# Designs tried in a protein design run: designed miniproteins, single chains. Part 52

Each design is a single chain, and the fold is of that chain. pLDDT is the mean over its residues in the fold that is shown.

## One batch from the design tools (miniprotein)

Design m1792
Fold by ESMFold2-Fast:
Structure m1792 (fold): chain A 77 residues (1-77)
Amino acid sequence: GEKLIEEAKRYIERGKEWRKEGLELIKQGRVIEGTGLVLRGMGYGTQAVILARQAYAAGAIDEEELKEIEKEAAEAG
């Protein structure tokens, strides 16, 4: 259970990094490249939510912890 949450948090952190880089590229006029990185960040956020929901279904986390992870994953995109 704990390993799924640790993995979810790693996906969130990487997703946030990709989103930040993508948004910076968009500001520079590199819209296609930047959008690609933002979408990659969204994919990482989605994977984090899947892992967190698996941990919740296994009884490893409660509903409040699941909601907090889902909020953080939304910041990845």
Scores: mean pLDDT 84

Design m1793
Fold by ESMFold2-Fast:
Structure m1793 (fold): chain A 72 residues (1-72)
Amino acid sequence: SLKEQVLALVEQMVALAATIPGMERIQAQLQAFLAQLRQMQSDDQVVAFLQRNAELLERIALEIAEAYRALA
């Protein structure tokens, strides 16, 4: 389902952030998203959640990408 795919993606982002020093804030934000997503009962609720949080999710992805580049 969409919910399972989104949960797997966010869990992978948490795992990646955990390998990067100083990402505790990002890890906490992603963990909060996981908790909210796990409570959702339909794919429509998951889509609405992603739409409401699109800008924040984009900022998180950019912060992870920038931190990862700094390690290389």
Scores: mean pLDDT 83

Design m1794
Fold by ESMFold2-Fast:
Structure m1794 (fold): chain A 63 residues (1-63)
Amino acid sequence: MPESSGRLTLEQARAIAAAVLRDPSASLDELARAGGWSRATLRRRYPDKGALLGDVAEILNAA
């Protein structure tokens, strides 16, 4: 699937949420792996872990 929106899919958001609930100290790199994203792609879109988790929360709340 072409990545054109700049946002996580619902499945990716759920995977990242599960990972952070299991390990709240998980790094951006570990969360990228859980979501199926490359480290470079994740860092380009999210400046920090808080920004990533904020987008995850928005996606889960919208679903």
Scores: mean pLDDT 75

Design m1795
Fold by ESMFold2-Fast:
Structure m1795 (fold): chain A 82 residues (1-82)
Amino acid sequence: MQLSEAEREFLSLLSEAAEALGDGDYEKAVKALEEALKLLPDVTLPEEVREHIIRVLEFAAKNSKNPEVKKALEELIEALRK
């Protein structure tokens, strides 16, 4: 199935956040996660993909020492579950 433009942008923002976290650019990571959260109402993900993303975000949140990054990850996880 073709991903919508919003779904592609959502996944691109998650990739940007992951790269920024790896680079220690926490401000960029938080901004990307916040933009992904704003797109979520227009995003429909298969259950398996959604669960996979949640697991990755939970792992990132558990291993994050930056409170702002952890908060942004937790907010996105909660939105994906609801």
Scores: mean pLDDT 81

Design m1796
Fold by ESMFold2-Fast:
Structure m1796 (fold): chain A 89 residues (1-89)
Amino acid sequence: EKYKEKAKEIVELEKRFKEEFEALKAAGVPEEELREKHRELMLEAAGRLGELFEQDPEELRELMERGDLDALDALLGPEAEKIEQAYLE
């Protein structure tokens, strides 16, 4: 059940991230402020994802800040596959 719980938390995290960002856009905050808030949300999400994927949260934050998507996929991919398979059963 560990992977099923991780899958649920990831889904909830993604929902909250999208909802919060859409709320900021709807509030009409300046584009520069939106970029800053988006970065803050991504760094928070990276910390939680690090916990869920059993990776170093600081390393994840650094990769997300750099936009190194290939390194992110390499780091998270194996656990993401396991979580997805467990969720689908």
Scores: mean pLDDT 68

Design m1797
Fold by ESMFold2-Fast:
Structure m1797 (fold): chain A 71 residues (1-71)
Amino acid sequence: SEDELVKRVTEILKLVLKERGPEAAEEVADLIAKVLVDGLEALPDLLAFLEGTPAAEVLRQAVAEILAKLP
């Protein structure tokens, strides 16, 4: 749902802000916008940016849950 997407995006951005600061959070927000526009093709760049942070696991779990619901 849209509420779940907003919740996950907010969680990821809060974790990045805490771990790497506001400039990194802004860059991650831009990468999330790219995933929403361009689809899964943009996902590797977002994952690479989040590697080594708790936000990477949040994104990985959200993607796995979405893929499990696809035909």
Scores: mean pLDDT 77

Design m1798
Fold by ESMFold2-Fast:
Structure m1798 (fold): chain A 83 residues (1-83)
Amino acid sequence: MKIEELVKKGEEHLKEGFKALLEEDYEAALEHFKKAKEYYQEALELAKKENAPQEVIEEIEKKLKGAEIGIELVEKLIEEKKK
């Protein structure tokens, strides 16, 4: 399914973002979390357009919020490290 493919791509980027965080590569982590957000936003738009079940829409919304929280946390870490 198109929705499933977008969610999977978002999850792949979320996984890479967490790996970069563990390596303290905050710039790479930010890039991956932003890509995860983009894919989850596309999945959400498609799910709404295709009248997907409300449960599916809510699951994607939760994933999107997770990516947004990740972005906010990494942006703060980048700010703290800048001189």
Scores: mean pLDDT 84

Design m1799
Fold by ESMFold2-Fast:
Structure m1799 (fold): chain A 74 residues (1-74)
Amino acid sequence: DAVRQAERQAALAQSARDISLVGVDTSKMIAKKRLEKGGSEEEAQKDVDNSEEAYRKSQELADQLEAQLQALKA
């Protein structure tokens, strides 16, 4: 049924968003350690930016799927 399928998709997207947030925190910690070892600040920042972009996209998808679920219930 369409509502049940939408509920499952929304829940999975929310879980993926939460995982992406952990990824952002992890990338920041790795970047800090790379800089401590004399690594490139530009490379470290790029890794953080990539993780933040992935989180942003996962949040947008989660919000869109939740909105679709609410529309199906209306």
Scores: mean pLDDT 83

Design m1800
Fold by ESMFold2-Fast:
Structure m1800 (fold): chain A 109 residues (1-109)
Amino acid sequence: SEIRELVERLLAELRKQLSSQPEAAEGIEQMARHMLELGESFEDILSIIIDTLERHLIQRKASEEILNEFREERKRIEEMIRNGASPEEVTDAIIKAFTRIAKKLKEEE
């Protein structure tokens, strides 16, 4: 499945960026894979991944600057989905956005 391949690619990148928080990465992976097994839509799987990442940032007490950047990137991704962007384009956008946010998080540590 193309959707399975894109989700697994996203999960692999998230694991790299969350290498200092492996339990968070594992939780997201288990949840996303369970949703794939249930035949949930790409949009629904993506929404839950993004929601879980935002909760993770809040729990880590990320700065208001990082939280605001995450929320702006989330809005852009939601607009891409509404405008009919492909699952591949959406996956690439999320990977790029989270890589930037993860770098800023490491700079705040």
Scores: mean pLDDT 83

Design m1801
Fold by ESMFold2-Fast:
Structure m1801 (fold): chain A 92 residues (1-92)
Amino acid sequence: SEIEKALDVLLEAAETFAKALGMDPEVIEESRKLYEEQREELIAELEKSPELREQLLKQAKIAEAFLEAYKKNGLEEALKVAKELAEKIVKE
């Protein structure tokens, strides 16, 4: 499912950013468990709204670009890439 893939990318980007900021790994893991408990309800709600689905897919595209830039060049470049793509998407 595109929604499931989008949510997975968003979660990975959020966790990567939190770790880069020095957030406690145990706190990140607890946040992940809370997300996983609500995941099915979130997917069901997103499937009911084409508008929310479109926004989720746009956010996931930005998150994917962030992750790719982070893997290659680290946090500062990842934030620049994410900001530039977000600004471009908003203008569409």
Scores: mean pLDDT 83

Design m1802
Fold by ESMFold2-Fast:
Structure m1802 (fold): chain A 79 residues (1-79)
Amino acid sequence: MKVLSAELEVVSSTELRLTFVVDDGEKKTYEVVIDLLTGEKKYFADGEPISEEEGEKILSLLPEEVREELDRTGVRLAI
């Protein structure tokens, strides 16, 4: 599986959206919506809801470089 892009968006003061485009023979767009008040995460593939287990698997498969990029972006949003 190859990660083509990963982006973090501030949707509101209480909601973050992470968007990943991956290529595993077919291009698929994954989204993770994070509620900053509750800590709840919702996962989507091509706009359709997917299980938390599948969502956690894609997050664990992100390269360290991409994860560090998202962490840096998240810290910038806190300041």
Scores: mean pLDDT 68

Design m1803
Fold by ESMFold2-Fast:
Structure m1803 (fold): chain A 62 residues (1-62)
Amino acid sequence: SLTEIHNQISTVAKLEGFSSDIIKEAFDFAVSLLSSGLASTIEQAVTLAIDVARLEQAYLDK
């Protein structure tokens, strides 16, 4: 569900200090991956979205 995606991303974001924009982008990306069929499960979509968010946050922290 969308709530499950949001909760999983928000939990990691809170722990790792993601900015609000990165959280929104990660959520939108996870939903897009599921909607397009590029990810078959919520876990796959959330995992990939978080990995991308981590790279984006690391770039901004430089």
Scores: mean pLDDT 82

Design m1804
Fold by ESMFold2-Fast:
Structure m1804 (fold): chain A 83 residues (1-83)
Amino acid sequence: SMEEYYKKIVKEIKELIDEYKAGKMTREELIEKLKEIAKKSPEEIKKGIERAIKENVVPEGAIQRELAKKLGIKRTWHPPAKL
């Protein structure tokens, strides 16, 4: 399902961010891996990842924002954590 696929992608992204924060990869390597995930993702998730890279923020919040826009959900905006 789309919901299960979304959960899988978010988990993969969180694991990459944790590895980056632990000093196991450079910011450049993190961005390359995020771009690779984006290429394999649905359009909304791809747009969220690309926006997060552009704005230098954690992708989870940007992805949620793009999904909310597609679904027409009115959400209170919260500033995403910096990458």
Scores: mean pLDDT 74

Design m1805
Fold by ESMFold2-Fast:
Structure m1805 (fold): chain A 68 residues (1-68)
Amino acid sequence: GEKAVEAIRAHAEELQKASPEDGRAVNEAVGRAGSAKTDEEIKKALEEMRKKASGPAQRVLDAALAAL
């Protein structure tokens, strides 16, 4: 749900400090997911993002997908 997207957004800021590329990619896709109306739409957006992510960002996204 929306709370899962909010939690990922907080993690994106932390990732952007450690890995600016990964943090930026996660933050961008959280923005896209945040415009979705249903948990299913959010899940699809996160799955698409996961395929483009690497390293720590992919782990954060996997945890969020498991929470949906």
Scores: mean pLDDT 68

Design m1806
Fold by ESMFold2-Fast:
Structure m1806 (fold): chain A 74 residues (1-74)
Amino acid sequence: MSEEEKVDLLLKRLLGLASTLDAASRAVAEATVQRVIDEKVKTLEELREIIESSDLPADLKAELLALIDELEAE
């Protein structure tokens, strides 16, 4: 899987989870996705930095960072 495909997979996971969140958490998730797009993020390392610095709910942040760790190990 390419780095671009890994980033896309994570963004799809984030958007899917955002659909189950309250309005405030959804807004943070949407802002996080927009930041990834605006900064033209192509690597999991750049994506990790954005996720870690975000105001996403702790549980969601932990799940996304765990997925990044799994994808980086490949």
Scores: mean pLDDT 79

Design m1807
Fold by ESMFold2-Fast:
Structure m1807 (fold): chain A 80 residues (1-80)
Amino acid sequence: SPAEELRKRLEEVKSKAEEAIKNDDVDGLRQVILELQTLIDEIRKLKAEGKVPDSIANELIDEALTLAEKLLDYIREKEK
């Protein structure tokens, strides 16, 4: 289902974030943030098209936004 595919993609992006943090790879984290932004846009599109329930789309968007904010804060602290 589209919802299962989106959940899998979010988990893959989370794994990339964990690897980038482990390797102290700030450029990799910036790339992960761009991937999260792209994923959020795709979830919003699928929600608008009625292909994913609003409740599931909103949960995934909130999780992706929270991760992106956490990674941005991590980068800001590293660049001080």
Scores: mean pLDDT 87

Design m1808
Fold by ESMFold2-Fast:
Structure m1808 (fold): chain A 70 residues (1-70)
Amino acid sequence: SPEKLAWAMVGALEARRLGNQGASDAVMEAAFKAPTAQAARKASEAGVIGALQGNPDKARELAEKALKEA
């Protein structure tokens, strides 16, 4: 859906702005696979939190965890 893509893009752009391309990729992938726009938002937010820590692996783990909990 367009709303899922919007949340994926916002999170991915923020992670990239923070200099973390791996986290950007993880956010895009998790949010795009999300079943709802709300799940995509949660995955995006969690992935950006991981990006702030400079760790793409943790960003992916947090995004996937948020996706499973949605």
Scores: mean pLDDT 76

Design m1809
Fold by ESMFold2-Fast:
Structure m1809 (fold): chain A 96 residues (1-96)
Amino acid sequence: DEERERELAKKLQEAIKYIEEELRKRGEEDLVEKYKEAVEKGLKGDVTPEEAAEYKEVLREYHEKLLEIARENPEEEHHQIYLEFEAERAAALAAA
């Protein structure tokens, strides 16, 4: 069901934005901005091999920080959505 997939994607995006706001409040705004730049440049293909390696590290650190925040209060609605999505994705990758 494409409508259900779109609704789940929207809920995940809202969950990520909520956790990202907490990350910014914790003084990690520079990491959030670096993440956005890495994603934008990655999508455009405007990266050197050296920059690609740096961007992978930024993406890893960003997601690790989001997971840390979500795990602190796993009962919070946005945190639950993010953790459930990450668990499902990790299970799918392990099964592949």
Scores: mean pLDDT 80

Design m1810
Fold by ESMFold2-Fast:
Structure m1810 (fold): chain A 80 residues (1-80)
Amino acid sequence: MSLEEEAKKLVEEAKKKIKELLTNSEGVPVSKTIGLVLRMIGLIIDLEQALKNNDVKAAKKTMKDIKKLLKEIDKILKET
């Protein structure tokens, strides 16, 4: 899989996770939910910019950060 293909798949996973967080976050404070959504949106924007600039190192770092945030969201959804 190319870096661009991997990044597109990860962005789709991130968008799906944002939707799950917004629809299934019963008991999570709204401020926490909004903070996580804004962080994920920021990372998606950073990833898109890195890909446009052909900055492979920045793209890989941002993808790692997105994967880490996805794990944090999964923990929160399981604890609610």
Scores: mean pLDDT 80

Design m1811
Fold by ESMFold2-Fast:
Structure m1811 (fold): chain A 94 residues (1-94)
Amino acid sequence: TSQLVKRATEYLRKAKELLKQAEEAYRNKNYEEAIKYAEEAIKYALRAQKLAQEALQIDPDNKEAQDILEEAASIKSQAEELVVRARKKLEEER
């Protein structure tokens, strides 16, 4: 349980770092790099979510695992939105 939450937290932290890198790349108009970082952020968010779900199967009242699920879902949503926006910019790029 504790180890699952710890690993989920590590993946969640990595997802946050990658989302920030994706946002920075987008601001710098490096849309291909923004897509790569955002897609990696989605992968790490999904890994965090999976481990948090496993922790909740063992302890359904684990608040840390619930918080990780909510935050991972938020990061995934933000990263997916950024991918859509960056792809549109690439189509418009001159």
Scores: mean pLDDT 88

Design m1812
Fold by ESMFold2-Fast:
Structure m1812 (fold): chain A 55 residues (1-55)
Amino acid sequence: SKEEKLAQAQQLVQEGNELLRLGKYDEGLKKLQEADSILSEIYGEAYKKEELLPL
């Protein structure tokens, strides 16, 4: 379950980054937001995402 969600989030990140590189910012950000939602479900239970990011 978590592994499947992580794989889905990774695919969305890759698709989002490709769209951003092509200048499709709205579509790219939408994919990244979907990935972020999934990652927040995974990491928010173990530790907050804020603790993984440098200030």
Scores: mean pLDDT 73

Design m1813
Fold by ESMFold2-Fast:
Structure m1813 (fold): chain A 84 residues (1-84)
Amino acid sequence: SELEEKKETVIEGIKEMKKEIEAIKPSLSPEAQKIADEALKLMDEMEEKIKEAKTLEELEEVVREYGSKLEELGQQLADLLKAE
């Protein structure tokens, strides 16, 4: 179904993002690692919420909500990494 295909695509994207974050995490400062850990936790929660979604509308809401939270953490991490 369209719902299942969309879920699979989003979950695959989350898994790739988690892999990238986990790969860089050992090279980060303790403060940056904390932000990375929060992002990984949100991605795990997002994946579970996506699996539970029963409609395309529910899936869209999960992606919107967690996408916003992840964007905020990504900006915090980027700002920290640019600090002199």
Scores: mean pLDDT 85

Design m1814
Fold by ESMFold2-Fast:
Structure m1814 (fold): chain A 63 residues (1-63)
Amino acid sequence: MESEEKYEKAKAIAEELGLDISKAKNAEELERLVLQHLFRETANDEERLARVRAAKEKAGIKD
């Protein structure tokens, strides 16, 4: 299911970024946590994309 795939990807990325996924109730909240963390920890879009890509690679998600 589409929602399950979105949840799994968001969860894997959040976990690789070291985020507390227990606070997220669904895929949308996980995605918000990832974005909030990236905007807080990075200065520009290129750095944000690089961190997401690295997290995906570590989680075994093919980009």
Scores: mean pLDDT 72

Design m1815
Fold by ESMFold2-Fast:
Formats: C-alpha cells, structure tokens, sequence
Structure m1815 (fold): chain A 94 residues (1-94)
C-alpha cells in the first residue's frame, strides 16, 4: 500500500521514470497490485506521454501474467490497457 500512495503522489515526469523502472525490474505480484490500484485512479489525469507509457506497461504486464497463469492480474492489467488506449485515442484523434 505504501507503493500505491507513492505512485499517486508522483508528477508526470516521476511516473514516466518509475514505469520504465518497473518494466526493467519485474515487480512482484503485490507491487503490481499496488501499481494497478494507483493507475486505476490516476489514468484520466495523465498527460499523453505518460498515458502512452502506461498503455505500453499495462499491455506488457497483461501478457506476462496471462503466460504465468495468473488470470486475475492479467485481466486487471488488460482492463487498464483498454482504458488507457481509449483515453489516448480520445485525446489525440478527438
């Protein structure tokens, strides 16, 4: 839960850096749940650049966890991926 609160306090630059760090360092299932909870609440407030990185990150995690057989976590990240894609499309195309 400390990680969830830290992510929620991050500005766009900090969050962009931290998402890249998470992609490199393979977070634990517990850390990923905290990341999911933080992104679920903040996604609509993100800039286009951070939203694109969130789209990439959530898509990658959905595939990784589907392959691991953790369907619950895979479905959570797929949900965020779809929401990020919708928000990004709306901002860029509309």
Amino acid sequence: KELEEEIKKMNDEELLEKLGEFAENNPSDEELLDIYNALKETLEKLSEEVLQEALNFTGAQAVIYENKGNKELAEKFKELQDKAAELLKKRIEE
Scores: mean pLDDT 80

Design m1816
Fold by ESMFold2-Fast:
Structure m1816 (fold): chain A 92 residues (1-92)
Amino acid sequence: MAALRARAEALKERALAALAAGPTPENLATVLASAEELKRLAIEEGLEAAVEALTELLRAMGEAFEGSTAPAVRELLLRLGELAAEVAKARG
């Protein structure tokens, strides 16, 4: 349990750091990879900390890229929304 919580927190921190560094392809890929693993932890491990981390990441992503029309950013926002919907469906 403690190790999985530490993993979820590390994934969130890595994604938020990438987000703060700017919307390069590498940073967007880091955010997506972290979100995919948070989804896995939330669904397969039933980890509440991963649900909370993913929710915080979605909020931060929406705030950081408010008004962005860049296709790569819009695609990432759509994919993050899909991941959140998959978590909600699996847990609800």
Scores: mean pLDDT 81

Design m1817
Fold by ESMFold2-Fast:
Order: sequence, then C-alpha cells, then structure tokens
Structure m1817 (fold): chain A 75 residues (1-75)
Amino acid sequence: SAEIDALLEELKKLRSKSTGQKKLAYDLVIETIEYYQETGDAEGSAKALKYIAEKLKEKDPELAELAERLAELIE
C-alpha cells in the first residue's frame, strides 16, 4: 500500500530524530510493519500494532495513534 509505505518513511524520519526509549518504541512499530510487508501476515501484525498502541497511549499518544492508523490500514 502506498499509504503504508508513506507512513513507514515518516516513522523512519521521526525515529532518526528520537533517542532512548522513544527511539526503541519507533523501532518496534517499524519492525512490525516490515514484518507485515515481508510475510503478508495482516492479522498478526494488526494485533501487534494494537497491543503496542495500548501500551504507549499514556506515554507517547502520538506514536500510539500512528500505530492504530497502521493497524486499520492493514485490516
């Protein structure tokens, strides 16, 4: 999906400007999308992104929202 590819590039840019735990959180979302693109596992990848979003919603609500949007695009 062109929309998923565009969001992945944006996530990589935001990751490059992040440090510490925030950078690791971006890595986790990016790796989940790359896993989906390599394997085609929409169900597992969407479930993982929703779980990540739930865990991040209080600490990094902007990244949590991006993870939820990506899960919706995969579903």
Scores: mean pLDDT 84

Design m1818
Fold by ESMFold2-Fast:
Structure m1818 (fold): chain A 75 residues (1-75)
Amino acid sequence: ARRDELLLERVKKSLENMKKQIDKAKTKEQIEGLVNAAKQFVDIAKKHLTPEQQAELDKLYEEFVKYAEEKIKYL
């Protein structure tokens, strides 16, 4: 596989793992920290990805943010 494909899969797995961390989070501050951390590694990864892969990652990050916002409502 190409390096960009391997990077994309790694980032996708990282976002799924961070969703599990959001599920275990007990405070709004913990969830906001996870959202900010996810944005940082997504932005870094996008510099090494194709435009199509960047668009896929943007959608996954938007879903991650919505998931985090939903969790905050039920804290």
Scores: mean pLDDT 84

Design m1819
Fold by ESMFold2-Fast:
Order: C-alpha cells, then sequence, then structure tokens
Structure m1819 (fold): chain A 60 residues (1-60)
C-alpha cells in the first residue's frame, strides 16, 4: 500500500516538473512499460523508507 502512495507522489512530481496535469501524466503512464518502471521505482523507494523513517515510526 505504501508503494501505491509513492507512485501517486511520483506522478504528481512529474506533472509539476513537466507543466502537465496529473491526469495527463497518468494517461501517459498507462502504458504497460512505463507502469512497470514506475512500480519498480516505487518499490525501491518503499524499501528505502522501511530502512529509515518507516522503521522509526513503527517502533514508537
Amino acid sequence: EEVERIKEALLENYAALSGKTVDEVKKEFADPEKQKELDELAERLARSHRGGIADARAQG
């Protein structure tokens, strides 16, 4: 579920940098190849978070 939230954040950042709307970026990332890359990136970011802030939050 964290991966899905990270994916949304990545799409919003890409939209802001590209000067496009989130909807336009989502349509562009509707391609299976681009979705796979986004999923892999989001999973890597989720693992990085788990090793730091996410782990600290879970403890307290």
Scores: mean pLDDT 71

Design m1820
Fold by ESMFold2-Fast:
Structure m1820 (fold): chain A 88 residues (1-88)
Amino acid sequence: MDEIVLPETKEQIIETMKLMLKILKKLAEKVELSEEEKEKIEKMEEILKKAEEMSEEELKEAFREFVELAKEILSKVDQEVVDEIIKE
């Protein structure tokens, strides 16, 4: 069996990004987001579309930007709503 040697493989990073974006889209359905927060979600979708074509180094940098965008969106939402979505 191929053991996962690094927790930051390209496939694992992309799958994590897909999961984060899915959670944020579910959040956007439950709460009214500002236009600024909606634009951040669009930027995350663009990063994810390009992610499969990126090198591992480029993907790691893109992942940092992706996480920061997600944090900025989550900082504007009640923690209880975030916790409910993450637990699903």
Scores: mean pLDDT 73

Design m1821
Fold by ESMFold2-Fast:
Structure m1821 (fold): chain A 99 residues (1-99)
Amino acid sequence: VELGEIKVRERVDEEKGVTYLEIEIKTSGKAEDKKAAIEKALELMKEEGEKKGGGVAASFELLEDGKILVRGTILPKEDEELANGAAEASLEKAKKEIS
């Protein structure tokens, strides 16, 4: 699987203690590459969550035409388990839609 350029954008909301992430991955448009891009985006989001001491993103938005845009939020550590469960459910749903 060949993934194209990966772009990561971060915005911190210090008042709420949350970090907003946008991860954009260019793919060939093939289902296998889109699936790999989603998995890579979730991996990167989980790494950023661990780095910030919080939970992983709770929601995702996927774009068409071989381009994957994942938007997520890193929640405070007290919400970590809930956020991780939501992220895993989102990945499973995305894999079914691409398959």
Scores: mean pLDDT 66

Design m1822
Fold by ESMFold2-Fast:
Order: sequence, then structure tokens, then C-alpha cells
Structure m1822 (fold): chain A 79 residues (1-79)
Amino acid sequence: AAARAALTDVIVKGTNKAMEAASKGDVEGVKKAFDEARKQVETLAERLGAPEELRQSALDAIDTMEKIFVEEAEKKKAA
């Protein structure tokens, strides 16, 4: 299904940007990367007619990863 693949691609790209920001202790960069990913998920889910469950699952995954990468960035900044 095209929708699942497209949403997965957005999550992967957003996570890569967040990982780079986290490695530098850039908490704001992590948040910005995931905010961009959320906007892209919403746009693509609407455009591709993704099921609500799939859209919500993608947003939940982003929220979970943001918490992890924010903690990693804060630890990196504090060290």
C-alpha cells in the first residue's frame, strides 16, 4: 500500500534529521525535525486517503521517538 510506504519514508527521514540534531545536543533541532515530520504525515495521509488508524499510528511513533531523542539530546548537552 502506497500510504504506509510514504508515511514510513517520512518517519525515517524525520528520524535521521532528529538523530543528527540529538548527536549535537540540539533539543530544538530534534523538536523541529519531528514537527516537520508530523506536518508531512498529515498532508500525505489526507492526500493518499490513509486509514485514520494508520495516520494515528504514524503520529504516535513520531511522539515516542521525539521523547527518546529529546532525552538523548538533553543528556548530550548536559555531558
Scores: mean pLDDT 84

Design m1823
Fold by ESMFold2-Fast:
Structure m1823 (fold): chain A 84 residues (1-84)
Amino acid sequence: MNKEELLKLLIEEARKRGDEGTVKIAEAALNKKEEEGRKLAKEYADRRLEFQKIAVEAAEKVAKTEEEKKDVEEARKLLKEEEE
């Protein structure tokens, strides 16, 4: 999966959890707006670990192909580095 697909999965999973803040940040990241990108960079940094956990969990649920599983593995490695 590409980053755009992972962001869409993050949005779906965040909505299921009632995390409207994460939904808003991920939607603006998906739209790639420069001014919103600056605000999002700070908000994303503050919530990056939580975003990664949600994104990895969502991607893991839909990963059926070998390519999708590799994307999940990559995201999981990033998550582990952040947990140090």
Scores: mean pLDDT 66

Design m1824
Fold by ESMFold2-Fast:
Structure m1824 (fold): chain A 96 residues (1-96)
Amino acid sequence: KLEEAIEKLSEEVKKYILKGIEALKKGNYEEAIKYFTEAYKLAKTDEERGIAAYYLGLAYKKKGDLEKAEFYYRLSLYYNNPAVKEEAEKLLKEIE
């Protein structure tokens, strides 16, 4: 579901999302935040903004910044992308 949504992103947004995901896998959370922030700025649709906001929330959570993680999960839910909605809701409950 999420992988299919990433494939449907515009080429430039997808490039930054994939770079951010690689940075997350390596534990480079600040680099991941930088890439996901760029993806969010380049996003042309609410669906793209929802995915970028979700990954910003995830990166901030992994960094231990729970206030920013909550902000971005809520922002992701605002854009209402079904591909990330269930995961964003679940991660919000884990924070509080």
Scores: mean pLDDT 86

Design m1825
Fold by ESMFold2-Fast:
Structure m1825 (fold): chain A 69 residues (1-69)
Amino acid sequence: MSKEERIKEALQKAGVLLVLGRSREEAIRVLEKAGLSREKAEKAVDIIEEGIRKGDGKSGFEKAMELVK
């Protein structure tokens, strides 16, 4: 699996965890396991959470994917 595919799957999993009310730390851990630094993982989670709050999780996910490239 490519680095990009691993990160994309991890971002999708983190987004699902956040929607299900799981902790921010659990979402960050999933992203770190996929190869993101903690700083990038925290920023990606911030973007996903913002998208969820605005009712536009898709745009939040797309912005997070762009950040981690």
Scores: mean pLDDT 79

Design m1826
Fold by ESMFold2-Fast:
Structure m1826 (fold): chain A 64 residues (1-64)
Amino acid sequence: SSKREEFIERLKEISDWAQDSLKTKSPEEVLEEVEKRLQELKAEFPDFSDAIDRLGQSIRSMAA
């Protein structure tokens, strides 16, 4: 669906931003901003909350 495609693009933007930011910023700063963006994304796409949680876990693992 169009909504699913929009969701995938938004997820990719957050993931790409996090990966790039982890190269130059502290993990704490990156994780705070990621958590904020993921919460905003959950509000817009509640049907995809499980996928959003999995991305959050993946980014936290990369930051560790």
Scores: mean pLDDT 85

Design m1827
Fold by ESMFold2-Fast:
Structure m1827 (fold): chain A 66 residues (1-66)
Amino acid sequence: SLLEELRKAAEAGDVEGIAKLLPEILQHPDLKLRREALSVVREAAEKYGPEFAKKIVEETLKLNAE
């Protein structure tokens, strides 16, 4: 599942993996899935610090640039 892949990326500190998976999950109609995804990212940001959170945002924006 997308959520399981996101959990693995978060556990590994894989910024690129999170940045690729998060937009897809946030477009999903399932509110529970979106809430759990945001929780996973928040916990990873708390574990790895603000630099990690910044890199996720930057990579997500980069992937949306044509």
Scores: mean pLDDT 79

